# Designs tried in a protein design run: designed miniproteins, single chains, continued (5). Part 61

Each design is a single chain, and the fold is of that chain. pLDDT is the mean over its residues in the fold that is shown.

## One batch from the design tools (miniprotein)

Design m18096
Fold by ESMFold2-Fast:
Structure m18096 (fold): chain A 81 residues (1-81)
Amino acid sequence: MYEKMKELEKEIEEIVKRLHELGVPSDLIFKALRGELTDEELASLPPEVQELVRRLIEKTAEYKKLFDEMRKKVIENLKKA
């Protein structure tokens, strides 16, 4: 789990760096990282950028899922009598 989260962090960082190099505004990148980017905003971007943003959203969602799973296990353990 921890190793997978580290891999996802590196992949996310590389995608963010590539998006900056392509001139994508930081506010759009942050929206994608937070899962707040709309389909309309995504569709307005060039195809190469759309692919990178889709990857960023997928990797960020995977990271959040792993984090939520870890958090759930901690809470469940704390609730045991």
Scores: mean pLDDT 77

Design m18097
Fold by ESMFold2-Fast:
Structure m18097 (fold): chain A 76 residues (1-76)
Amino acid sequence: MTPEERAEFVREKLLELGIPEELAEEVAERVAAGDKDPAKTARLQLRMAEALAERDPELRAALEEERAAVEEALAA
């Protein structure tokens, strides 16, 4: 699977899961570009999870704790 094929697959999968089109395209572009910035990747993953958690209040509460932990780790 090429980076471009993987980016398209990821975009389609995120749209199927109900992730907003803008966010799905941003993630797909980063996958295609081979972005290796772990801080940006972690923030995008949290944003995607937060968008999914909009439909699940329990998941949203768990992600609030995870966001604090990730930001603390990235600051260290």
Scores: mean pLDDT 66

Design m18098
Fold by ESMFold2-Fast:
Structure m18098 (fold): chain A 93 residues (1-93)
Amino acid sequence: MSMKEKEIEERAKKIYKEAIKKGIKTKEEILEEAEKEEEPETVEKIKELLEVPVETAEKLREIGIEITIEWIEKGKKVSLSEEEREAIEKYKK
């Protein structure tokens, strides 16, 4: 994949995670925050992430892998660290 595409995905992931941490629960509010500060390509990636239920993201936030799991569930190709793999396995139990 191109370096620019990877950077956009990482940026979108970070923004979505920060929005959930702030307690923003509606898709519309998350999107409005992104549109104020971010490039159009990043906003498009956030729209993809917003298809995943917020309740799921809030629960996964506690284990620090919520966006990574959502990315995998959406069929995106994700590279996992050993630490992230262990966290996912613990969550599945």
Scores: mean pLDDT 56

Design m18099
Fold by ESMFold2-Fast:
Structure m18099 (fold): chain A 100 residues (1-100)
Amino acid sequence: MPKLIVELEGVSEEEKEKVKEIVKLLEEYRQTGDENKALEAAELALEFTKDDPALAAFLRSQVEAYKRGRISGEQLAAGIWLAVVEYLAKKGAKATVITE
């Protein structure tokens, strides 16, 4: 299976652990199709981005669209990762995704 490897630059150890947990839940969703894993990842991403009202609002909008059947779980997962990357970029940090 291609592994999702995330390399992080310019982040604290606490932020690294939070990003790793989000990635783990997104990877579990990708492997199992368990929608609860994508929703758990969204909850962690909301907590991770809570000091950015625009990204928090975007994530809440994506969760609501998913619950209303307007977007797929794959689209929700992509939105979660986009919000995490954007949050890190605003802080001057980098997240690089490497697919093997």
Scores: mean pLDDT 78

Design m18100
Fold by ESMFold2-Fast:
Structure m18100 (fold): chain A 104 residues (1-104)
Amino acid sequence: MIEIPEASVEELEEALKRLAAGYEKGLEHLKNSELPEEERKLIEEALEYFKKYYETEDLEEARKAFEKLAELLLKQAKSEEEREEIELGLKKVLEIIDRIEKAK
């Protein structure tokens, strides 16, 4: 069990930015591989939303980026367990975004 300590809004914003940067780097690497057109479009859309988030700090752009990332990962998932892990990861990220929005 990973116990997430109570974090300040500033710590949550920093965590979200670090998480976004990590996934953006992974998506840019994945974009260079041979993928179906539908999956490539999801990568390009996710990267565009991450870029808008970095430029504007708009949490709605971050939300859209992570939703597109989750959609891509769900298409690539090979097992029900992997799908559940992806859905849980998205839920946790969206909860972080919601907590930041409510504190502003």
Scores: mean pLDDT 78

Design m18101
Fold by ESMFold2-Fast:
Structure m18101 (fold): chain A 75 residues (1-75)
Amino acid sequence: KKEEEERKKNLERIKKQIEEGLPIIKEQIENSSTKDLKEVKEILKKAIDNAVEILKLSEEEKKELYELLEKKLKE
């Protein structure tokens, strides 16, 4: 139960970083000559994969982070 609570806190922290960070990243991409949003998405997915592994998040939590990333990139 305590391990699940800590995992949820880590998940929420990552979600907040995605929500706050993605607008800045999108602005930087839009201001660059190369608008390679697909490559940026792949880099961010790898960062999520690393965070999931380090923080021992579940497969469901990883999917939730991927869905948040997709949603924010489509905005």
Scores: mean pLDDT 73

Design m18102
Fold by ESMFold2-Fast:
Structure m18102 (fold): chain A 97 residues (1-97)
Amino acid sequence: MDKELLERARELLPRMRARVEAELARLRENGALSDAEIEELARRGEEGDVEALVRAVASAIARVAPSLTPEELAALVDRGAGAVAMHEAKLEAEKEL
């Protein structure tokens, strides 16, 4: 494993996480995710396809109100924010090395 890349990504992670969380919080206030869209989001996250994950979230908010409890929605959004933030931090670290 590239220890320097991972160490730099960890340094950038709080900044990237805050940015992604702020955007997802805005989306949560203005829209909602259906159960099917949340399940697709979780599946994409497990596959490591962060770009598809981000696109799925954006598409979902444009269309439907949530069928999940606020707690369930928050847990899935927070998990997605973490995955996106880590991926962004890694890409940023790679550009700096």
Scores: mean pLDDT 55

Design m18103
Fold by ESMFold2-Fast:
Structure m18103 (fold): chain A 88 residues (1-88)
Amino acid sequence: MMLTEEEVEKLKKALELAEKGEKENIKKALELIYEVQMRIAPPEYIPKIEEIYDELLSKLETPEGAKEAQGEIKATAEVALSLAEERK
């Protein structure tokens, strides 16, 4: 997986926003993760990424869903950042 410095900064920002735990911050964090995934994913995976993003957004309608989305953002960002560290 090839991440640019811009993508790494977006992932770090998403992680910071997710840590704050407010709905608006979690939503913005999801948008940043989605932008990175859409850029690095093979074209055939784009529809699946869009579907997952839509599902995560719908989860923000409940406090429990917001916590789940927060956890998924953190996990995704940590994995992606780990892969970027491997390439430096």
Scores: mean pLDDT 74

Design m18104
Fold by ESMFold2-Fast:
Structure m18104 (fold): chain A 72 residues (1-72)
Amino acid sequence: MDEKVIGLRAAGAELDEEAWQEAKAALPKIEELHKKEGVKVIVETEEGAKASPQVQEIIDQLEKAGVVTIKV
């Protein structure tokens, strides 16, 4: 049983427009991989920073799909 880990990096509390669009585009691919292989997602933010609303939306979407998310 092989667990696949995907890292998402958010620089600071906010994503710029390009990084936000890339993250949103990655969500369907991550959900598809989770259905096939089971996936954990590690969300990297600035140390001690709270997730921005954009980053939190990504986390909520992944959690809704049943993906385990870990904030670091």
Scores: mean pLDDT 63

Design m18105
Fold by ESMFold2-Fast:
Structure m18105 (fold): chain A 66 residues (1-66)
Amino acid sequence: GMEKVRETYLKIIKNPDLPLEEIRELFLEALRALKEAGDEESYERMREILSNILGISEEEVDKEIA
């Protein structure tokens, strides 16, 4: 759940030069972990953030983790 979200956030903050593709993969990994944990609130929040970063719909984010 939240532990994976925090871990992803810290990786991005500590490594501001991370390429967009790596940031995307870290968020997708966190989203999959939240979905498995049943944490809908954290999942929806993280999905919104990634959607805004990538400029794609939340439906497209969901498709990538299906």
Scores: mean pLDDT 75

Design m18106
Fold by ESMFold2-Fast:
Structure m18106 (fold): chain A 85 residues (1-85)
Amino acid sequence: SMETEEIIKELEKLLEEVKKGMSIDETIARLRELAEKAKKLGLEDTAAALNALADTLEANKEGATREAVIEGLENLIEEIRKKYE
């Protein structure tokens, strides 16, 4: 859907910012903001997936590598692309 594509574009932008040095704290905050946006668009499964990644990053905040954050975002983008909402 157009709404799903908007979330994917925001995630791809976030992925680029992480590759450029965005902090894990800011990444978590952006994922939470996108989850709220997805929920307002009626994309409940997408919002849950965004929050699940944010929860995982928050739990691993002190030990998370940039590579792990990038992998998490890439996996989330792929998961969302496989769903129709």
Scores: mean pLDDT 83

Design m18107
Fold by ESMFold2-Fast:
Structure m18107 (fold): chain A 75 residues (1-75)
Amino acid sequence: MKTRTWTKTVNAAAGQTVTYMAGFPPGEATLTITDTGATNKTVTKRAELKGVGPVFVSMTSTGGTVTYTAEVREE
C-alpha cells in the first residue's frame, strides 16, 4: 500500500482564510486531513474522504502560522 503526505504551512493575518488543496492520482484513497496551529489558536480538524481528485480544507487564521497536513493512503 502506498501512502503520500502533503504538508503546507502559511503565514496568515487574523481574519484571513487559508485554503489548502491536495490533488490525488486515480484509485481508491482514504484521505485524513489535519489542520494545526495558528498563534494563540490550535484547531484540529479530521475528515475522511474516499475517492480521487482535489480536496479542499479551509481555516480562518487568528494570526500567525497555519499548518495543514493531508495524508492519502492508496491500495
Scores: mean pLDDT 53

Design m18108
Fold by ESMFold2-Fast:
Structure m18108 (fold): chain A 60 residues (1-60)
Amino acid sequence: MKTLEEVREEYKKLGAEVTELHRQLAQATPDQRPELVAQYREALDKLVEAIKEIRKLEKS
C-alpha cells in the first residue's frame, strides 16, 4: 500500500503531466493525436484515482 506522502507526490506529478499533455494535444499532428489522447485520458484517470487514494489514506 502506498503512503500518503507517496500518493501526494504522484498527484503533483500527474497534475503537471495532464497540463503538458493538454498543451501537446493543441499542437499535435493527426499521426500523434490518438496516442496523446490515450495518454491524456490515462493521466486523468490516474489523477482521479490519486484523489480517491488520498481520501482513503486520510481516513486510516
Scores: mean pLDDT 80

Design m18109
Fold by ESMFold2-Fast:
Structure m18109 (fold): chain A 68 residues (1-68)
Amino acid sequence: SPDAQADALEQRVLDLTRRLLRAVAEGSPDVGALAGELQDALDELLATLSPDRAAAVVARVDALIAEG
């Protein structure tokens, strides 16, 4: 369903954000690859989700970055 796809995209974006923050903290060579995957997932999310839901997910990403 569209809602299940939206939930999967939200979860993927949040998981990639957490992985990217860990990679940055660890000085991982994977930072560039993870940043690219996160950008692709965000582009798909912004194209797929309602503006309100997309804004809520982006706010959660921003909160994770501010806390990490």
Scores: mean pLDDT 86

Design m18110
Fold by ESMFold2-Fast:
Structure m18110 (fold): chain A 87 residues (1-87)
Amino acid sequence: SVEEAAKEVREAIEEARRRAEELVEQLRKDGKDDLADEFERRTERAVESAERAAEEALKNNDLQRMELILGLVRAETRELEREAREA
């Protein structure tokens, strides 16, 4: 259901925030404060965008859109992990 998918999106957002905090802490310990600040801003923008899009998808009973939002949240977390490894 769209309600169950919305729950998964909320859980994915919580996981994304937690993972971003871990990456930010590691970057700051490595003296990469500018990149850590960028990751924090990028995570907050991605979360705000996902929350807004999920609210609209829930209002419109749009399961397909909700599933796309879930995928995008998970993809952004993986991209931050990749970029942190390359830093």
Scores: mean pLDDT 88

Design m18111
Fold by ESMFold2-Fast:
Parts: C-alpha cells; structure tokens; sequence
Structure m18111 (fold): chain A 60 residues (1-60)
C-alpha cells in the first residue's frame, strides 16, 4: 500500500542504508507502484542524500 511505502520512506530517512533503500525500491516494484509515483514520494519524504540513493536504485 502507499501508506506502507510512506512509512518505509520515513523510516529510511531516519535510519537509512543503501541495503534498506534497495528493500524499499523492491517493495514499490512488487506493489506495482509506478516509477514516477515512487520518485514523487521519495522527493517528499527523503533527505537529498537518501533521495539520490533511492533514485539511482529505482533507475537500475
């Protein structure tokens, strides 16, 4: 759900790692969330540093 993704993104911003970022990206793909929607959520909830990591992983 989008609510679950928002929770995961908020947690990632506070206690983030590249491994956890990959899990969040994987969850978004598994739930059928579009790349555009996911990146919009990432821009809303993540610091610039974590956003860059997530955007790189989402584009891979």
Amino acid sequence: SLAELERMLRDLDRNGSEERAALVVGTAKDQGVSRETFLALARRYLSPEMREVVERLALA
Scores: mean pLDDT 82

Design m18112
Fold by ESMFold2-Fast:
Structure m18112 (fold): chain A 99 residues (1-99)
Amino acid sequence: KLEELAKEYSPSEEMVIAMLVFITAAETLGVDPSKLTREQLLAIGRAALGGSLDDLLETKKVDPKAAEKIIAKLRETGLRIMAASSGTSVEEVKERLKK
């Protein structure tokens, strides 16, 4: 449905935070975000928000080891940034993302 498509590609507050975290983590890890496709960047953002690596790995456009390192760093940094932005704890953010 069109609404599902818009939700998938339209930036939510959490998605925007994840993208900012991705840029920051990519710079820290020496990964150039401009070298990644939009699909790869969106998949990384979704995975950082508590999604799965399966979609990213299924596209076979990113080395699995590199993807795992990026996702792990993004997840850690993303949770910390979301907690700080919301004035809450990492545990609170994790509970919210389970839904």
Scores: mean pLDDT 56

Design m18113
Fold by ESMFold2-Fast:
Structure m18113 (fold): chain A 100 residues (1-100)
Amino acid sequence: DMDKVIEALEKSYEELLKEGKYVGFLVQKDLDKANELVKKNIDKPFEEVVKILTKEGLAIAVTGPLKLKEEKDELLKEYREKTLKEGKYPPAEYVELEEK
């Protein structure tokens, strides 16, 4: 079942996102061959699967969040709140309020 294979890869990707790593891939050629390589390597870490696909010339590795906009906005909110509480790097809005 192809969908289950893709779901397993996406779960590995979500774990990488929690570590502050944003990685994915775009299949450029021969989707069927790319899917077969994914199935053959489903037991490997997601980063190795991406490396195999790029080495075969079937895909390009991309860096960036694959999250929906609302999920990204929530992550940015959490980052801003944590930064304020830790006192390391306050958001620009807070700095401007203090410098007026």
Scores: mean pLDDT 52

Design m18114
Fold by ESMFold2-Fast:
Structure m18114 (fold): chain A 64 residues (1-64)
Amino acid sequence: SAARKAEERRFEIEIGALEGLALMAEEVAKLLEKKSPEAAKPMRELAEKLRREKEELERKREEE
């Protein structure tokens, strides 16, 4: 049904967004480490948190 396909597309968009944000945060952390290791830490923690949220969303998609 159209509703089912819309829900699947929503999961794909959200998972993709979380993946992109996590990769961006990781790259920013790498850049920050060169000048400010203390600023890199919260970016690394953000990337890890986003990766965990992505994995949780992937699990919910599988259960659907």
Scores: mean pLDDT 81

Design m18115
Fold by ESMFold2-Fast:
Structure m18115 (fold): chain A 83 residues (1-83)
Amino acid sequence: DTLELPLGSISPPDLTEVGQVQTITATKDGTLGDLFTSSTANPGDLVEVKVNGKSQGVMTLNEAGKIKLKKGDVVELKLVKRV
């Protein structure tokens, strides 16, 4: 409908600063890495991950990409440390 966001260009979630948070809604079943790509964070950067408000802990961005999600899950990524 007329209120749909422009598709084709997912603004890459910009995890540039420690403490920055990105919120993502899963559009399909899969892994976080299928749904989220950062152009500025490194795979070794540490992120805190929440899925539907429940903390999954602090892990590397690469490890966070392996988290299994279901369609409709809401993920919050907080950049904890850049390396």
Scores: mean pLDDT 69

Design m18116
Fold by ESMFold2-Fast:
Order: sequence, then structure tokens, then C-alpha cells
Structure m18116 (fold): chain A 87 residues (1-87)
Amino acid sequence: LPSGATPDVFEVLERSREILEKAEEFAKNPSEELYKELTKLLEEEKKYIDEMKELAAAQGSSLPLPLVELEKVVEEAEEKVKKALEE
């Protein structure tokens, strides 16, 4: 469908990788610039995942596995950022 909403699997995997890499880097060497970049990426991905969940629910289907894994990656990245900010 044109509104499609089925993500390119490679794009989803690349986003997951970038988010994790940036979160790891931030955890090792926290910086305000990297924090801003991570926060934007995390917010964008959460919005995207929520939209895909709504679309899947409306069609009576489950969220595709790559998106389920992306949601886990976002949660892990958020936890790493939080820990880095507290230490």
C-alpha cells in the first residue's frame, strides 16, 4: 500500500545499530551534543514504532519482529543514557 508503513528491514537494522553505537559512546564519554542527538533519535524511533503498532492493530496483525527488536534497542539505549547521566 502507498501509506505502506512496512519498513525496509535494512533501514530498521541500521537505525538499531546507530542508536546502540551512540548510546555506548555516550555511556563511555557523556557529552551534551551526543545527548541531544540520542534524545532526538530515540524520540523519532519511539514515534515510528507507535505508528507501526497502531497500523498493525488496525489490520489485525502483530508488530513485525524487526520492529519488536528495534523497540528493545530503544529501551536499552534509554537505560544506558540514564545510567551515564547519573554517574
Scores: mean pLDDT 74

Design m18117
Fold by ESMFold2-Fast:
Structure m18117 (fold): chain A 86 residues (1-86)
Amino acid sequence: SQALEHLKAAKEALEKGDYLKANTALDRAVKFDPRAQPIHDELAPYAEELEDTLGKPSAATQEALAAKKPALVAQLDALIEQLEQE
C-alpha cells in the first residue's frame, strides 16, 4: 500500500523529531488514504513554520510538537496495524 509506506515514514520521522519530514509524509499518506487526515491535521498549525524554517522551528514549537508526539505515534501505529490487516 502506498499509504502504508508513507505512514511508516511519518512515524519514523516523528520518533526522530523530524516534524517537517513527518508532515510531508502525512500529506502524501492522505492522498492515498483519507484516514490519515486527522493525524495530518494535528501538524497543520505548525506546517507553515516548519516549511519556512526548513525543519528548524522555534524551541517553543519544538516543545509543543514533542508533547504531541506520543499521541501522534499511537494514532499512526493504530492506522498502520489496521492497513496491514486489510
Scores: mean pLDDT 88

Design m18118
Fold by ESMFold2-Fast:
Structure m18118 (fold): chain A 73 residues (1-73)
Amino acid sequence: SDQQQGQELVDRARRAYQMVENSPAATPEEIQQAQQLLQQAEQAVKQGDLQSAQQYVDQAEELARQVLERTPP
């Protein structure tokens, strides 16, 4: 269902944001960008725009991946 798909997208964006926020390698600008992407994903889901929500989630996950690549083990 669209409601379930929307919730999964928001959950993915939130996980990406948390990964960026918890990384010691993250800059303040990257944390702010991840937060903005989460907010944009939540708004897109509320409007039923799952295509835009998916794009924001993909961007948030890509940002998290880049930050994690710089994070020491």
Scores: mean pLDDT 88

Design m18119
Fold by ESMFold2-Fast:
Structure m18119 (fold): chain A 81 residues (1-81)
Amino acid sequence: MIPNDLELARQAFEDAKGAFELAIEYAKKGDVNKAASYSTAGGVLVTAAILYAQDDEEFVREALEAYREGVKKIDEIIKKN
């Protein structure tokens, strides 16, 4: 493995959380296209984080939980607006 894979995983996960937060903000504003774009970016970043930290079961579980909750919140906000 590349010597900094765990740090890359953590960075990707932090970036994913930021992308989901932006997606939620755009969803609340009614900007469905930007909300969808940032939600997609969050999913890609979660995938990257899992790829770098595959042997950390706790990290993978938390990353997948964050993905599921993020997508669920964005979808609920879009449907209400």
Scores: mean pLDDT 81

Design m18120
Fold by ESMFold2-Fast:
Order: sequence, then C-alpha cells, then structure tokens
Structure m18120 (fold): chain A 89 residues (1-89)
Amino acid sequence: EVEKLKKEAKELIETAKKLIEELKKELGEKGKEFIERLEELIKRAEEIIKRLEESDEKEVIEEAKKELKEMKYELYRVLPGLGAQREAA
C-alpha cells in the first residue's frame, strides 16, 4: 500500500510545516528547539517518500509503516511541549 504511506508522509510534512509557521509567529527564538525537531521530521518523511518511490518491496513498505508510526508519536510529543511554551511566552 505504497500510495497510502506516501499520502501519510505528505500529510505529516504539511502538519509539521504549519506548526513551524505558527511557532515562528508565536515564539520566535523560544520555539527554535521545536522548529528544529519539526524540520527533522520533514526530512525523515521526505526520505520515506523517496524510498517508497524507488522500491515496492515488502521490507521497505513495512519499515516505512514503522517509521511513520514512530514519527507521528514524536509529533504528538512535541504538541504538549508547544502548549507549555506558548503559556510561558
């Protein structure tokens, strides 16, 4: 299910990009650590898309599924920290 995984990766990239813009507007320098984490997630999602474009092997698909689940969890971990930083700002 390569197309579904590519779509999920693209959605993750779009979500991260929106959060980066919000953080730049609301926190500026105070948001730098969270912005760096979100930029890392974008790079990882782009790498997953590239791998899926180059291979449809079951191992590549399963690895992409695992990585996307981990990245979504990491994104959810950033969101509570953002709430705390916004209150402190």
Scores: mean pLDDT 74

Design m18121
Fold by ESMFold2-Fast:
Structure m18121 (fold): chain A 99 residues (1-99)
Amino acid sequence: SMAEREQLARQMEEELRKARALVEQARLDVENAKKSTPQQARVNIITAKNSALLALGEAERGVRLAAQAGPDLERKARKEAEEIRKRVEEVLKELEELE
C-alpha cells in the first residue's frame, strides 16, 4: 500500500541520515586525532573507525528498507549509500595514514 511505502521511505531516510551523521562524527574524530596527544589520538582513532563501520551498516539497512518499498526508492537509496561508502573509504584511508 501507499502508507506502507511511505513508512519504508521514512525509515530508509532515517537510516541514511544516521549513516551520514556517523561519517561526519568519524571525520571529526580523525581531525581531533591529528591535534591530540598520542594517548588521546588512540581513542579518537578507535571511535572514528567504529563510527565509519557503523555508517556502512546503517547505509546497507537503508538500501534493504528501500528495496522493500520498490525499485525507484531502491535506486535512490543505493546512490546515497554509494556516496556514504566513498566517504567512509576516505575516513578509513586517513586513519591508516595516522597509524
Scores: mean pLDDT 89

Design m18122
Fold by ESMFold2-Fast:
Structure m18122 (fold): chain A 79 residues (1-79)
Amino acid sequence: MSSMPLIRRAQESARTNMASDYAMLTEHSLGMALKDVEKKKYDDAINFLKAAQELAKRSEVNDLVALLNEAIKKIEEEK
């Protein structure tokens, strides 16, 4: 199992639970992370996930913060 399904779930959570401006920025970062995982650029993917996590923390969406922590852990296991 790859980290990609977790990142896709994070995109859905951001759309549902974040204010539209923050959701758009978070979805952009998560989309970049997905592309980097596909290219096996794991360190770049982790940086985009950390950016998304910071936006989630600012939006107080704690479930999304936890999901992004799990996604980062999965990528660290994949590299």
Scores: mean pLDDT 83

Design m18123
Fold by ESMFold2-Fast:
Structure m18123 (fold): chain A 80 residues (1-80)
Amino acid sequence: SEARQELDELVRKMAEAIRKGDWEKALEYLDKLKEHVEKNPELRPEAIEQLRLLLKLAEEVGAPEELLEKIREAIEELEE
């Protein structure tokens, strides 16, 4: 679906920002990803899985705690 393809694109862009150490862009894409899932709630299970992978990537590259906390908060919000 188009909604699924847009989710995949946002995940890729966020992963790129994390790998480049662009924390501001990573947070921007996280907000866009959250907004997209709010509009397309059927994508929640996939978004949760992808956010867990993005959290692992952020931890691996030594991202700031602020970004790690925001990703964890997003996962918790989508699981509730």
Scores: mean pLDDT 89

Design m18124
Fold by ESMFold2-Fast:
Structure m18124 (fold): chain A 79 residues (1-79)
Amino acid sequence: GALEEEIARIEEELERLEREAVRAHIQGDYKTTAELLERMAELLERKAELYEELGKHDLAQQLRERARRLREVARELRA
């Protein structure tokens, strides 16, 4: 359905952002890496909202925890 299609699009975008973040990190561009990790965290939070709508509360909680960890790493990279 529409929710599952949106989740699939978010997963594709997360894969692209992860590849970009790895590249930026390898190049020593920690500012760009932090920005990409923050964007990934926002997408994980959106994906969690969609899983909540599907009744998948445990999966939504796992995604929010993953988003929290990405934001922590981004904060450290900016320091």
Scores: mean pLDDT 90

Design m18125
Fold by ESMFold2-Fast:
Structure m18125 (fold): chain A 81 residues (1-81)
Amino acid sequence: MSKGQKAIEGKKVGDVIKVLKNGRSFKVGDKVVIVDDEDYGPVAVKYSEVNLVKDRILGEGIVVKVDGNTVYVQLTKVFKQ
């Protein structure tokens, strides 16, 4: 299993997951997808920018907290691994 698959395993809608920003800017309330980055594992991407990434989508959610290089995302969808 990839790093991202391991991080999302056992998570369900409503759960909060901590993921990397990977140099991107976010604010509370942003709609995001969680992607499986080969090097970093679970990374947040804005929903409007998802077509700019080739990574596998693990889930979708809303940013509830921004903390340095990470965001906390409340999951609205979790995709099967």
Scores: mean pLDDT 77

Design m18126
Fold by ESMFold2-Fast:
Structure m18126 (fold): chain A 94 residues (1-94)
Amino acid sequence: MILEAPELPEDVKKEVEELREKIRELLRQSDKALEEGDLEAARKYLEEALEKARELVKVLEEEVEKHPDSLSAEIQLSLARMMESVLEIALKNL
């Protein structure tokens, strides 16, 4: 789940890293809310994490469109789409 693609352009790589960090923080806040029994707060943090995951997918889709031969960009896109799906399932089961 953590394969960094070093051939991504620096600006794209920074944007991807910032989005991943925001998602991680939101998931951490959701976990804390669940531990405290605050299901509404947990749901809101998961919804925000899902929005950031969708934003990450769009960034990577644009990169794949510009460089369709980039296997690293395609792998990162697939991982981002898997994360989006996992978050959607988690939110539905909450």
Scores: mean pLDDT 82

Design m18127
Fold by ESMFold2-Fast:
Structure m18127 (fold): chain A 81 residues (1-81)
Amino acid sequence: SGNESMLEARKKALESNEDVEGEAEAEETSEDGVTTKVKTKVKRTKDGVLYVDTEVTTTKDGTTTVTKRSLLITNGEVTDI
């Protein structure tokens, strides 16, 4: 039956990919010469828990400011860590 084949495919996918990690970076430089770099690291566990680490680096006139934020997302709820 189609449902049984789909459940087996999902089980094999979960067994081969227990934890999933991803990273994304975006960089923008304004006309004022301000460079903003945003780096986001995401880790999802097989239990459906999502960890999101965001690092914002702002450089202006040779001064660099780094702001870090960590979030935990579980069952659709967001917790700032």
Scores: mean pLDDT 68

Design m18128
Fold by ESMFold2-Fast:
Structure m18128 (fold): chain A 90 residues (1-90)
Amino acid sequence: SALEEIRKEVEAATEAAVKKLLEKYGEKAQPFLDEMRAEIEAETEAILEYVKQNPDTPLIKALTIARMHVIAVTAETLIRIRQAEKAEAA
């Protein structure tokens, strides 16, 4: 289904981002990664609810919005990690 395709896309992108950030920043990144997962999950549920209420929504539109959310939350998480790293190094 369209809903399952959106979940699959988000889950794959989120796990790839978590793996890359954990490899780069180590265990100190874990709290930020947990927060990132929670934010992505909340945004995904909002997108899925929108699609359920608007079944004529093109799948490509829903996937694009979902992809952009994962990108945005990942970028925000990277900024948070970098800020924390600078604070600890100072």
Scores: mean pLDDT 85

Design m18129
Fold by ESMFold2-Fast:
Structure m18129 (fold): chain A 92 residues (1-92)
Amino acid sequence: MPPSPALLEAERLLAEAEEHLKLAQEAFDKGDLESARRHLDEAQAKLDQAAALLATEDPRNPRALELETRLAMVQISIGVLRLAIERKEKAA
């Protein structure tokens, strides 16, 4: 069977979340904390959409499991960068 439309859309949303996470890291490295926060909010919104789509899939599907793993890794990275931004803002 070809991958479901929901799996394809979830993969697209995860790729967009990963791109926003990259842009957030670049903004943070440049000291642009407002742009970093905006990109993290966009990444989180894309993750929430991907998670909702993956919740409709069979958890025994190995492709769904791979996307769930990517989602978890991106969520951890967002949390780490949010903590870094907050600590930097409190130090300023």
Scores: mean pLDDT 86

Design m18130
Fold by ESMFold2-Fast:
Structure m18130 (fold): chain A 66 residues (1-66)
Amino acid sequence: SDLDQGIEYIRQGRYEDAVRYFTRAVDRDPNNVRAWTYLSRALGRLGQTDRAREYSEIGQRIGDQQ
């Protein structure tokens, strides 16, 4: 899956590739809290702290509704 491939890119330190795959995962399933969490973490590793915080908050809000 896109989520699993993104996690593999994180393990390889390939954060830009990870962002691309996690973005695909949240586009396909916006309720996938894990995909939002990983997307936020990958963006944080790239120094995109404002976007990382925004996406972390989206994931938390979706999780709180489940």
Scores: mean pLDDT 87

